# Designs tried in a protein design run: designed miniproteins, single chains, continued (3). Part 53

Each design is a single chain, and the fold is of that chain. pLDDT is the mean over its residues in the fold that is shown.

## One batch from the design tools (miniprotein)

Design m9936
Fold by ESMFold2-Fast:
Structure m9936 (fold): chain A 55 residues (1-55)
Amino acid sequence: NEFQKEILKLIGEILNIIGDIEELEREGGSKEEIEELEKKLEEKLKRLDELEEKE
């Protein structure tokens, strides 16, 4: 089902973004770059919520 494939893809993307944020925080990355990744994470989480409502 395309719906389940999209959910799994989003979960993978969310986990990757979380990993990138954690790595930047450990490495002392820029605040702006971390904020940008946090914004992308929020957008992906919102998309996941929207897909859950479509089932």
Scores: mean pLDDT 80

Design m9937
Fold by ESMFold2-Fast:
Structure m9937 (fold): chain A 60 residues (1-60)
Amino acid sequence: GKTYAVATKDVFSDSPAVLSFKKGEELEVLKEYSDGMLVARDKNGRVGLVGKDLVELYKK
């Protein structure tokens, strides 16, 4: 299955490299990095960086 991340809080970013999301939003994990960052895609198809400390990971 695919790996998903659920946001633990609202995040707002003016940077196009960082993904903005709402608490409880489900994001599809595209890539994980060893430095505590991941690349995720939201339900609207936006892709960006997310801190692992801001989300809970699970597999479907």
Scores: mean pLDDT 82

Design m9938
Fold by ESMFold2-Fast:
Structure m9938 (fold): chain A 66 residues (1-66)
Amino acid sequence: MQEFLEKLEEEIKKLEEEIKKLEEKLKKETDPEKKKELQLEIELKEGMIALLEGMKSYLKKVAAKK
């Protein structure tokens, strides 16, 4: 289980890096259509991070249950 938690943490970090990349593109973008697409992509990745954090929380709760 601990190895799986470490894997989830790694995936979260990768998603955070992707979000930073998209935020940088969003800052430079002037096209409203493209800005909207970038914002949606950021929101989707933030949602994925929330799900992975939820999985980590659930796994820690389950592991503590004796």
Scores: mean pLDDT 81

Design m9939
Fold by ESMFold2-Fast:
Structure m9939 (fold): chain A 75 residues (1-75)
Amino acid sequence: AEELVAAARDQLAAWIAEAEALGAEEAVAELRRAEPLVLEAARAYAAGDLERARALEEEAAPYLRRALEAVAAAR
């Protein structure tokens, strides 16, 4: 349960570090906006609340999409 949240946090930290290395400040900002939603989705999955996890993933999706676009623009 805690392992899913830790894995999600580690993955976000890796994406943020990559965005920072590229100088993609907007990507870093969007990833940080997605962070609480992604971590809460991981907690919901760990608790077996699939409906809540899905809703949080859908809420996080636009931030993650904008982060990807900003990284692509910085390359």
Scores: mean pLDDT 83

Design m9940
Fold by ESMFold2-Fast:
Structure m9940 (fold): chain A 77 residues (1-77)
Amino acid sequence: MSEVVKKLIEEGKELLEKHKEKLSKELYEEVLERLEHLLSLSKEVREELIEKIGKETVLELEILIGLGRIAKAVDSL
């Protein structure tokens, strides 16, 4: 895993941690797992996150996941 991929995951983790008090433990752990594996959020997880932490924060998380996936793909070339 490159420094770029690691940094993007760490930025996403920091963003998620800032909103941890608004999330159930189960939702937090599900999102954290998806972020660490650079997996897209499911429709159900995304909708629940928007309700809890807002659309802008969720979009920022999705951008970090997307950029991490691109960076990881480039690392594999």
Scores: mean pLDDT 82

Design m9941
Fold by ESMFold2-Fast:
Structure m9941 (fold): chain A 80 residues (1-80)
Amino acid sequence: AYFNLGNALFELGRYDEAVEAYKKAIELKPDFAEAYYNLGAALFHLGRYDEAVEAYKKALELKPDFEEAKTALEKALEAQ
């Protein structure tokens, strides 16, 4: 699955390819909060802070009690 592929690429430090895999996971399942969160994390590692903020906001929109996404959003906003 694309989400698992994204996770494997992320673990290998291949953040650009992880972003592409997570975007494909979201294309197949648009309500996938965890995929938006992981997309944000990969974008953050790439220094793409504006895009990371948007991804984390989407994760929280889908799952408002997503504490990890809330913490990551605060960190990304400070880096922006």
Scores: mean pLDDT 88

Design m9942
Fold by ESMFold2-Fast:
Structure m9942 (fold): chain A 87 residues (1-87)
Amino acid sequence: MSEEEKKYIEAAKEVLEEKFPGSKVEVTEVIRVSERHWLIFAKITSEEGEFSAIVVLTDLGDGKVDIVTKIIGKDGSIETIKKVREI
């Protein structure tokens, strides 16, 4: 895993852990879509239940990343979270 990928994974985990405090976040897959775009798949285990996340990460090139994540509940519910993070 590259140093860049580690920063992207950490940023994605921080967004998910902020949404689900005290949860266990496991990154299951990382796909590079382009030079600046990444897909990160994660499983979240929290007291509120189990969730899957699909994170679309864009590297903005200024030490910042744009994060758009879809959080999918066991019941099929989908929530969207949008964040900008520094890396």
Scores: mean pLDDT 83

Design m9943
Fold by ESMFold2-Fast:
Structure m9943 (fold): chain A 99 residues (1-99)
Amino acid sequence: MTREEALELAKKSKKYKLIVIVASKDPRVAHTLASALMGLIKDPDVKVLAAESDSDTVEVFIYKDGKLVKKLTFPLTTDPEALVQIAREIVKEIEKIKK
């Protein structure tokens, strides 16, 4: 799905308390981060979406109750260590927002 499609879904959806969108021009990076986040969060009220964008960065959008509450930007990387650290940082921000 495109970044724009994911953003529209997040604005209109009332099914999930939080929707987290991971967008990258490399769909493998977006999918890898989304899968890692789903494994770490383990909360049925949190939906993680992988999206395609034209950005040279990894963009993370966090929607709470249909409203954008946080945007994070990370370097686009295929380094597994860096991707793990990015996933952990995203999880910390999600946990702050859930409160």
Scores: mean pLDDT 84

Design m9944
Fold by ESMFold2-Fast:
Structure m9944 (fold): chain A 59 residues (1-59)
Amino acid sequence: SLKEEALKLLDEAVKAIQNGDYKKAVELSKKAIELARQAKDPILEKFAEAVLKHAESLL
């Protein structure tokens, strides 16, 4: 499902942050936001946006 794909991307984004790969985390978070929007899940979208903002702050 779109929600499962978004959650997998967010898990990978968090792992990318832990590994210091902030550019990868930004890319994965942006993809997760688009999937969350397609899934019509505003809570998941806001969570993905928070991960993106955090990753961008580390660049």
Scores: mean pLDDT 88

Design m9945
Fold by ESMFold2-Fast:
Structure m9945 (fold): chain A 65 residues (1-65)
Amino acid sequence: MEEVARAAFDALPERQQRVLRLAGEGLSQAEIARRLGISPATVRRLLEAAEEAVNAAIEAARAAA
């Protein structure tokens, strides 16, 4: 499962990978927004899109295994 999540993460666009990495480091949406120069709403949107893509990849791997 973690291996599939890692592969899905590596397949994400650079922007989504960057947002996920910062969130994984414990930064809040407001802190990520400040570091990337974007709005907190944009950070939330990118995190939701990335989470959806990773979850889809995990479900696909489960169905195949």
Scores: mean pLDDT 74

Design m9946
Fold by ESMFold2-Fast:
Structure m9946 (fold): chain A 82 residues (1-82)
Amino acid sequence: MKEELDKRAKELRKLYEENKDGKKSEELNKLVEEAIEAIKKGDFEKALELLDEIIELVQKGEVPDKELFNKMLKEILLELSK
């Protein structure tokens, strides 16, 4: 589980860096908020599904809000440090 979260966090950081000037998306922001809630609840199966959907949208040229994205990465990092 932690290995899968770490892998997706690294992929998302790389994709965000490559697409930082991409199209901002309210749908993507909602998915990021849902991912944060799933991580906080310890629902890692749902979190991984949401992260995979976020990855797909970022690959298509959409970008989340920087503050929300950083908050999500912080929650993942906190789980990885347990």
Scores: mean pLDDT 81

Design m9947
Fold by ESMFold2-Fast:
Structure m9947 (fold): chain A 60 residues (1-60)
Amino acid sequence: RPLPPEHVLFVAVQVIAVGAKLEGRPADVELPEGISDEELARMEAYLREKTGVEVRLRRR
């Protein structure tokens, strides 16, 4: 089943967070314009809970 673009970005951010955890560094990720503040907050909370890494997301 094809994923909407927003879900593709969410998966990509998860992969980046896991990579950052393996390298022992915080994960800072820039996302394309069009993501709401509520969605950013939800993604940051989810990634922090699942990976244990401090993840900061930025809108461009």
Scores: mean pLDDT 64

Design m9948
Fold by ESMFold2-Fast:
Structure m9948 (fold): chain A 85 residues (1-85)
Amino acid sequence: MELVEKAIELAREALKLAMEALRTEDLEKQKELLEEAEKLLEEAEKELEKAREEGAKKEELLEAEIEIGVAYLVIAVAKLVLNKK
């Protein structure tokens, strides 16, 4: 389902940006990467909600939920690391 695929792609991009934020020593760049990652996660969640409304299969929804959940956890960890520095 196209909406599920889009949600997964957005979640994976959010995870990539959050990982880049954890690897950078530039606090300004780290903040910008985390803000962009959070925006992508919001879009991923909206696409997942649309997929549920359009009757996507439970297995496809679970895959997207896992990808979104992993991205949420990594962003949360990155925000904690930023706040400690």
Scores: mean pLDDT 84

Design m9949
Fold by ESMFold2-Fast:
Structure m9949 (fold): chain A 61 residues (1-61)
Amino acid sequence: SYATEALNELLNDESLSPSLLTAAAIQIIGVEIDLELGKITEEQARERIDEILEWARKRAA
């Protein structure tokens, strides 16, 4: 799934602190839960995950 790909990207991002990685991972897992419960579409899940990754990157800089 896209969430699994995003989580793997976070785990391999050496610029992220452990706390920032954990915060981003929790948010991505929340998106995956909403997708599995049918609360959001796959495209909405992808957009939210992209926003979380961008948020994490901006805070790492």
Scores: mean pLDDT 84

Design m9950
Fold by ESMFold2-Fast:
Structure m9950 (fold): chain A 61 residues (1-61)
Amino acid sequence: GAADDAAAAMALAALGGISEERGIELAVKHGASREDAERGLRAAKEGNGREAGRYMERGVR
């Protein structure tokens, strides 16, 4: 779903596959708030995928 797509974008950005800004833009496009996308990216970079996923789920209505 959209939360999974947002989480995948954050994971790709955290791994360096895309820019951090591009990852945030994609997460926002999939329904995350910019604030939650930035927090999710930080959590993903720390290796906390579960926390990153929770931020994405909060943004998806």
Scores: mean pLDDT 71

Design m9951
Fold by ESMFold2-Fast:
Structure m9951 (fold): chain A 91 residues (1-91)
Amino acid sequence: MDIEEIKTKLSNYITNGEEPLSEEELELLKKEAEKRIKDDPDNALAWRELGAVYYAQEKYEEAIKYFEKALELNPEDEAAKWLLKKAKEKL
């Protein structure tokens, strides 16, 4: 399965409330993001993507932590700012 297609599906789910992801799809995204972070801990996009997986799993406190890390690395990421606000609204 194409990881970029699953990332697009996740974005559409969070933004528009479209079809939810399967546990298999979420696990694939989580493993890909964790691998990218292991290879490059300064990859702000990978931290945001990991946060989005936890958000889709309704693990909002963990999602907030990862979105804050993404913004620490890239303060201009408007998507990470929006996702952080949405995750905080769920608590």
Scores: mean pLDDT 85

Design m9952
Fold by ESMFold2-Fast:
Structure m9952 (fold): chain A 75 residues (1-75)
Amino acid sequence: AHPRFLEEHLEPEEAELLIRLMDVGVELVKLAVELTVAKKEGAPQEKIEELEKRIEELVEEERRIEEELRELRAK
């Protein structure tokens, strides 16, 4: 469940962006663990490359959300 305290203490738009940022963060942690396990277990290079690509895409998404938060707070 998304944290309700953010909705009470922040503007709804900022709370929504923070919830999205948290969701991306959780997925990044999951993929980082999967990548570490894949490398340790000697998974095929194709699987390692796919995991690395997914991590890069999520890092870019995290950057975009952080930029949106900075723009919102600068107003």
Scores: mean pLDDT 79

Design m9953
Fold by ESMFold2-Fast:
Structure m9953 (fold): chain A 82 residues (1-82)
Amino acid sequence: MKLKEEIEKLEKEARDFAEQAGKYNREVIKLGDEYDKAAKESPEKAEELKRRYDQAANKTVELMEKIDELRKKAEELREKYK
């Protein structure tokens, strides 16, 4: 198989994860704003929003780690081919 095709596949997968991470990061920002507002009026709403916030933040971190691994692998393949 062509190394170029392997590199392109890794880069495409990294881009797909980056789009997903961007989506979750936007959700984190939105939930953070909603949490700050709810914390002043309703502890029950704040607790639910915090749970959603933590889940979205964890998914963002997980996706960013996958992106880093894919980019590192693609870079190693590029270096080997000079």
Scores: mean pLDDT 82

Design m9954
Fold by ESMFold2-Fast:
Structure m9954 (fold): chain A 75 residues (1-75)
Amino acid sequence: DKEKKEQAKKYTEKAREYYQQGLIYYNKGDIEKAIEYLEKSIEYAEKALELDPENREAKVLLKTSKELLEYLKKL
């Protein structure tokens, strides 16, 4: 479904934006905000994959956001 793939691209774009914000706050030492933005990245990546399970960018964002989030929770 082309419409679902286009909506998945929009959710993937939001996931990427939130992931980038998470990295910015992590680099500033604001771990609480970094976690918040990484959780938002995960949410939107999961929404993208629900519409397009083969979306490679969303899969990468989901994996990297979860890995970084788990790392930050150990700090």
Scores: mean pLDDT 90

Design m9955
Fold by ESMFold2-Fast:
Structure m9955 (fold): chain A 59 residues (1-59)
Amino acid sequence: DLLEQARAQYRVILQHYLDRGYSEAEARELALQQLEAAMRQQGVPEAEIERIIAALRAE
């Protein structure tokens, strides 16, 4: 499941930013931006990237 894999990756990236002293709100936005860039680099279709980022942002 692409969403499940993306959620796992998002949590790892989010924790990385939190460990570096970013606020929860800042860490979330930075993690979503990094995940979006990573998925785009991996060739995930833009429509799927938008759905996944929207789902994670709603959490």
Scores: mean pLDDT 85

Design m9956
Fold by ESMFold2-Fast:
Parts: C-alpha cells; structure tokens; sequence
Structure m9956 (fold): chain A 69 residues (1-69)
C-alpha cells in the first residue's frame, strides 16, 4: 500500500511535468503525512497538491528546503 501509493504519486507528478527535485520534496511530504494520518489520507492530500495547487506545493517545498539540515 505505501509503495503502491508512492509509485502512483510519482507517475502523477511526472504527468504534470514536475522536476525531479519537486518529486523528491513531494515524496518527503507524503512520507510525513503517512506517519501522521496514514497512507490512504496522505495519498489523497498529496494527490490534491499535484492536481490543483502547484503554488502551494512550491511554497511547501521552499519551506522544507529552508528547514533541512
């Protein structure tokens, strides 16, 4: 389920022409959400970011990059 959700998210992100760096950041967001809300909920939220809100995705990835050690 986790690996299947991850594969589907990567496919969707590639269809939307996200960069490799954006895909990596997306998968980090998915991983964090999966720990907190479970895989199914994390998949729904992450898919919505890919489908509808590229600006929110970009902002979240900027924050994650700035906070990474």
Amino acid sequence: SYEEAKEELVKLAKEKNLTPEQIEDLLRIFDVLARVKGVEEAYRITKALIDNDLEALEEVTRIFRALRE
Scores: mean pLDDT 73

Design m9957
Fold by ESMFold2-Fast:
Structure m9957 (fold): chain A 109 residues (1-109)
Amino acid sequence: SAELAEALALARKALETAIELLEEALKLAEAGDLEGARFKLDVAEGIVLIARAIIRRYFSPEAAARADAVLDRAIEGIDAAKAGLDAGRALEGLEAAIAAARAALAAAA
């Protein structure tokens, strides 16, 4: 229980930072800076992936599984947003990624 709370706290911190970066990516995409938006998406993905790797390595399998399910939803949203940049659907993809990350953050509470 205490270990699960610590793993979810790390997941929440990563998701909060990722949401800020995704919101910055949306502003860049709205301005037509798709390269800047991609860079912010890559940084957001990196932060979530690093948090997942730390949790998988240092926490119990039960705590890791719970945090992994939450973080995986955010990763899927970010990957879809990156595909959206390439398909000319940057704004739609980024809005969906922000919504997915916020839902993941709520699930980590």
Scores: mean pLDDT 88

Design m9958
Fold by ESMFold2-Fast:
Structure m9958 (fold): chain A 57 residues (1-57)
Amino acid sequence: VPLPDLPPAPAHNLPKVPVPDEEYFKIMQELADKIRAGEITWEEARKQLKEFIEKLK
């Protein structure tokens, strides 16, 4: 849970690279949130991550 006082700066120090690093980080965060909320299991999250990687390739 991010602090309401100061918003996080996720990309401030990260250089803009041609690799879709930002998208990978975003999907990882979404999957983690879903696991924490109990919407999906760890195994299902891994399956979704694998499908995302395959789609990029």
Scores: mean pLDDT 64

Design m9959
Fold by ESMFold2-Fast:
Structure m9959 (fold): chain A 71 residues (1-71)
Amino acid sequence: MIDELEVKEALNLMQVSIMRKYEPELQEQIEEAQKLIDKAREEEDRERREKLLEEASELLKKALKEAEKRK
């Protein structure tokens, strides 16, 4: 069975892919979230990896919310 952190990582990667295709105006935030995911993949400590994935998820949600406010 797949690890919960691996599931969170996969979901964040899917969200990044979707946003790159449909929300190109959010490129900076998408790239920042991708960097957090990449750092999580390189991270040996499970707790730090979880925090990086949570930060990526939060950044993507915040970017979408801010984009709606600017319209």
Scores: mean pLDDT 77

Design m9960
Fold by ESMFold2-Fast:
Structure m9960 (fold): chain A 77 residues (1-77)
Amino acid sequence: MDKETLDREVELALIAMEIALVKKSLERGYADEDTLKLAKRAIERAERLVQEHPGDEDARRFLEEAKKVLEEIEKKL
């Protein structure tokens, strides 16, 4: 695995983790500024990854998922 492939895999893992943490907070009926910050970071990472790798279906899927959880947080704040 070269650096470019590793960097992409790391970003995908970080996006997935941030989305998972946000979803868990929402499942527990909890949303705060930290949850909002995590959702926004996931969107920023996913948007960058989509721009760098437009053929990556996982990046596009994570971007849509991150946007959806952000909307859910904003409705609760």
Scores: mean pLDDT 79

Design m9961
Fold by ESMFold2-Fast:
Structure m9961 (fold): chain A 110 residues (1-110)
Amino acid sequence: LVERAEKETDPVRRASLYLEQGRRLLQQGNYDKAIEYFQKAIELDPNNSQAWLNLGRAYLRQGNYQKAIEYYEKAISLDPNNSQAWFNLSRAYLKLGDYEKADYYEKLAE
């Protein structure tokens, strides 16, 4: 939780706690606050593929499909084996009506 994150002095552990808080807010439907916490996690640990993935997921749920794509591409650039990022990239293209790219990236997620 945020209270635990603010007391953590190690930057990587603090980033992990911000990521956890962001995920909880995302699950609750508070996308704006989730984005804030994922951004805090990325500031402390910019190579965390999961933080970029979750930032993309928050933008996808807000209907900002273009930003979701940008952040999923960042997650994939950091971890090409992140099958969730490939799957979510496919879903974002599906929401934009780009069915050819959606099908292509869905195959890469498998």
Scores: mean pLDDT 86

Design m9962
Fold by ESMFold2-Fast:
Structure m9962 (fold): chain A 107 residues (1-107)
Amino acid sequence: DIQVQLSGPGTVAEGESLTLTATASGSDIDDFAWYRQTPSGARELLAVNGQPAPGADRVTASKSGNTATLTISGARAEDTGVYYAQATNSDGSSAFGQGTQVTVVPR
């Protein structure tokens, strides 16, 4: 079984960098995908492994083994939301971690 844990600051000031880290256990991970949940409940793709999604201009991402990092530069109010990481192994099995709430606070 794949288990995914996601960690981040919970709150970040506008203009600061927001960094989230996902760690997976139970299997060797081939891919990490990062998502933000929209107000409608849909998941918006932000990055896969080291590659930001098209239009995610403030996003950088990395993957090393069973650890992945997502960084959003210059946090804005629109970055407030619930973030998810999905880990997928070579067998095609995947798991989501629990969502983590991030709040961007005005300076």
Scores: mean pLDDT 84

Design m9963
Fold by ESMFold2-Fast:
Structure m9963 (fold): chain A 55 residues (1-55)
Amino acid sequence: MSPEIQQLWAELQKLSDDLIARVDAGELTPEEVAELREEIARLARELRALQAAEE
């Protein structure tokens, strides 16, 4: 796995952790939660495509 793919996984994990923390703190609206989930899903999709290309 390339350093770029590892970096993308780290970014995805950070976004997930931030989302959970902010939901627990009551800082995010349902709209903001939906937007962040969409970004996480997009990153995961891109990451899987990159992994498939690199083998």
Scores: mean pLDDT 78

Design m9964
Fold by ESMFold2-Fast:
Structure m9964 (fold): chain A 74 residues (1-74)
Amino acid sequence: SMEEDRELQDEIEEGKLSLRELSELVRAREKQITRPDDLAELQKVRDEAEAKGFSRRNILAIELAKALELLRRG
């Protein structure tokens, strides 16, 4: 839900989640994406963030935000 997504985003912004916890959350949400086009869009966002030299935490935060957006579309 939008409320659960907002609470999760707040925890990330406050730095309460470890890199391991954040990575596990991103991977769990990615596994819920069933549409190949949506999965490709998530991978593209990851690759673009890595190419820009963002930190691992910032890349994971961007991936999670995109995964949650894609799951709300379905």
Scores: mean pLDDT 78

Design m9965
Fold by ESMFold2-Fast:
Structure m9965 (fold): chain A 117 residues (1-117)
Amino acid sequence: DPEMEELIRRAEELMAELDRLEAEGAPEAEIAAVVRQLSDVLGELMRNLKTEEAVEAVARVFRRLAEFNGFENAERIAEIVRLLGLVLRGEISQAEAAERLGVSRSAVSRRIKLLSR
């Protein structure tokens, strides 16, 4: 999917730009603008969790944004994304994903609906 390849490429470029801006002590407004663009690309990637490449790209973006915002659950968020990707590809059931995440099946169903529209 050329659109997916471009989204993954864009996410990698934005993450590299965020790393450079933070290392150089750039103004908060410039950092916030890149974080906003990265969040927008993340939303588009999450709508396409049917490929392994998309799942890994979303996991990488979540870890980077979690680090920036001081989120303690970056690894947990990445695990959620990977398992939801498996459900969307039909590789596991929603019940199995719920068991592996330690959440209700209803919680998995709600997240799938948000990602699938």
Scores: mean pLDDT 73

Design m9966
Fold by ESMFold2-Fast:
Structure m9966 (fold): chain A 57 residues (1-57)
Amino acid sequence: MSEEEIEEAKRNIEKALEQAKTLDEEAQQIVADTAIREGEELSEELKEFAEKLVEEM
């Protein structure tokens, strides 16, 4: 992935997890699990980024 694609993916992950904070605990977990899984499929950097944001939720 290009650096621009990684930055766009990070921004999308941040937005999804921020929106999830307004949901109930079950929905937050589903969004968190999805973000980590999608990150893993794209790159290790995106996985680590998603995991870090989920820990801050």
Scores: mean pLDDT 77

Design m9967
Fold by ESMFold2-Fast:
Structure m9967 (fold): chain A 92 residues (1-92)
Amino acid sequence: SSTLQQLASQLQSTLESQGFKVSVSVDGNTLNLVIEAPNVSSLIGLALKLIGLGFDGYTVELKIEGLTLYATITADSEEGLLQAIRTLISDF
């Protein structure tokens, strides 16, 4: 969806404005994130926000290597994924 790609790009820009280096891609109802944090505190803060989505009905998978976070967020629908991305953007 063009709307998903636009929101994914907005999420990337939002995270980059907070000092992260970000690669964002969308595959179906799954958002794929590769994020390099500027420090451990920023990494932990972002990981906690993503974990929070897992309690709201999204499937969240996280892998951390040093200061790099690999995340996949899967929703049951496109509308659900749009809402997840909007929630993440609003937290910054």
Scores: mean pLDDT 86

Design m9968
Fold by ESMFold2-Fast:
Structure m9968 (fold): chain A 63 residues (1-63)
Amino acid sequence: AIEKLREALRALEAGDVEAALKYLEEAKEAIPPHAYESIVEALRAGDYAAALAGLRDLIRHLE
């Protein structure tokens, strides 16, 4: 789960939103639903700063 979140973070930092969404979906069962929905909504809205912050906070919480 945490590896998929790190891969999503790396993809998003590289500007690959499609890969980031795919990795998030693969980790979905290990993520609180509210956190998953917030990050995905930020990505769909083009708010990449919010999506990056949400991913980093989620990874930190799961470590």
Scores: mean pLDDT 80

Design m9969
Fold by ESMFold2-Fast:
Structure m9969 (fold): chain A 68 residues (1-68)
Amino acid sequence: SAAEQLAALAEELSKDPRFKATLIDGKTLVIETTGDVTRLIGLALRLIGDYPDVEVKVEGNTITVTAK
């Protein structure tokens, strides 16, 4: 399910010190970085490419991933 995909993505991102990932109500994952936004976008898109049942929104230094 999309919720299981978000939980797996949150756990994977928690291993990378470049990202701060917060899972909200099992439905929305908020990913933040203090580094280069270009790298954040590239890495998050690659990871999210493995999870087709999620929607992605990029705003400033934050990426929001929501279960469909």
Scores: mean pLDDT 73

Design m9970
Fold by ESMFold2-Fast:
Structure m9970 (fold): chain A 82 residues (1-82)
Amino acid sequence: SREEILDEAIRLRGLTPEQAEAVRKRWKELEPQYEKQLAEIQARYDKFVAEHKDDPEAVRKARFEYEVEQALLAMQYAVDAL
């Protein structure tokens, strides 16, 4: 999950409890921006699938790109919170 990505990032950075709290606060402050961008990615994917119901290969490629884009977004926000 997104929270698991943040927890692992905090662990890998070797942050103190005080530093980890500051990072978690920044994470919460960034959450509305993350949710908005995630919704935009989801809407784009849903629209593509709806427009390409007759092309299963295009849909599979779009699903792969969607999964990658979601993972990159979560990772970027974890880095930005650090």
Scores: mean pLDDT 87

Design m9971
Fold by ESMFold2-Fast:
Structure m9971 (fold): chain A 129 residues (1-129)
Amino acid sequence: SEHELILEKLEKALELVGQALKLVNEALRMAEENREKSRKAYDAVLVAYNLVLSMRGLVEEGLRRVRESKDSREAREIARQTGDEVRTLTDAFTGAANEAAKLGTPELARILNEAVKLLSEAVRLIEEA
């Protein structure tokens, strides 16, 4: 059903956000180890980490609301609202990730760029729902 397709897309988006969170946790560990050399990089990664936590919460809440919905129209409206909010946070995340990448190591930049790709795919899936 359309409702099942919306659920599947939000569940896959949540999985991608979870993968991004693992990458940002690794980035935060690396930035913390180098905090004395670049506090600004650490602060930027910490902002990125909090943004991904917020995205996870939004997708989890969106999933809960869609599961409680019995109408595909209502489920689609919930997915759209979730997508708009997650897109806003993903744009903010990309800004924080770019700042950290300029101030940190090439390895930190690589990990954060992979997280951006995962979050962009998560947004695409929610918006397609």
Scores: mean pLDDT 89

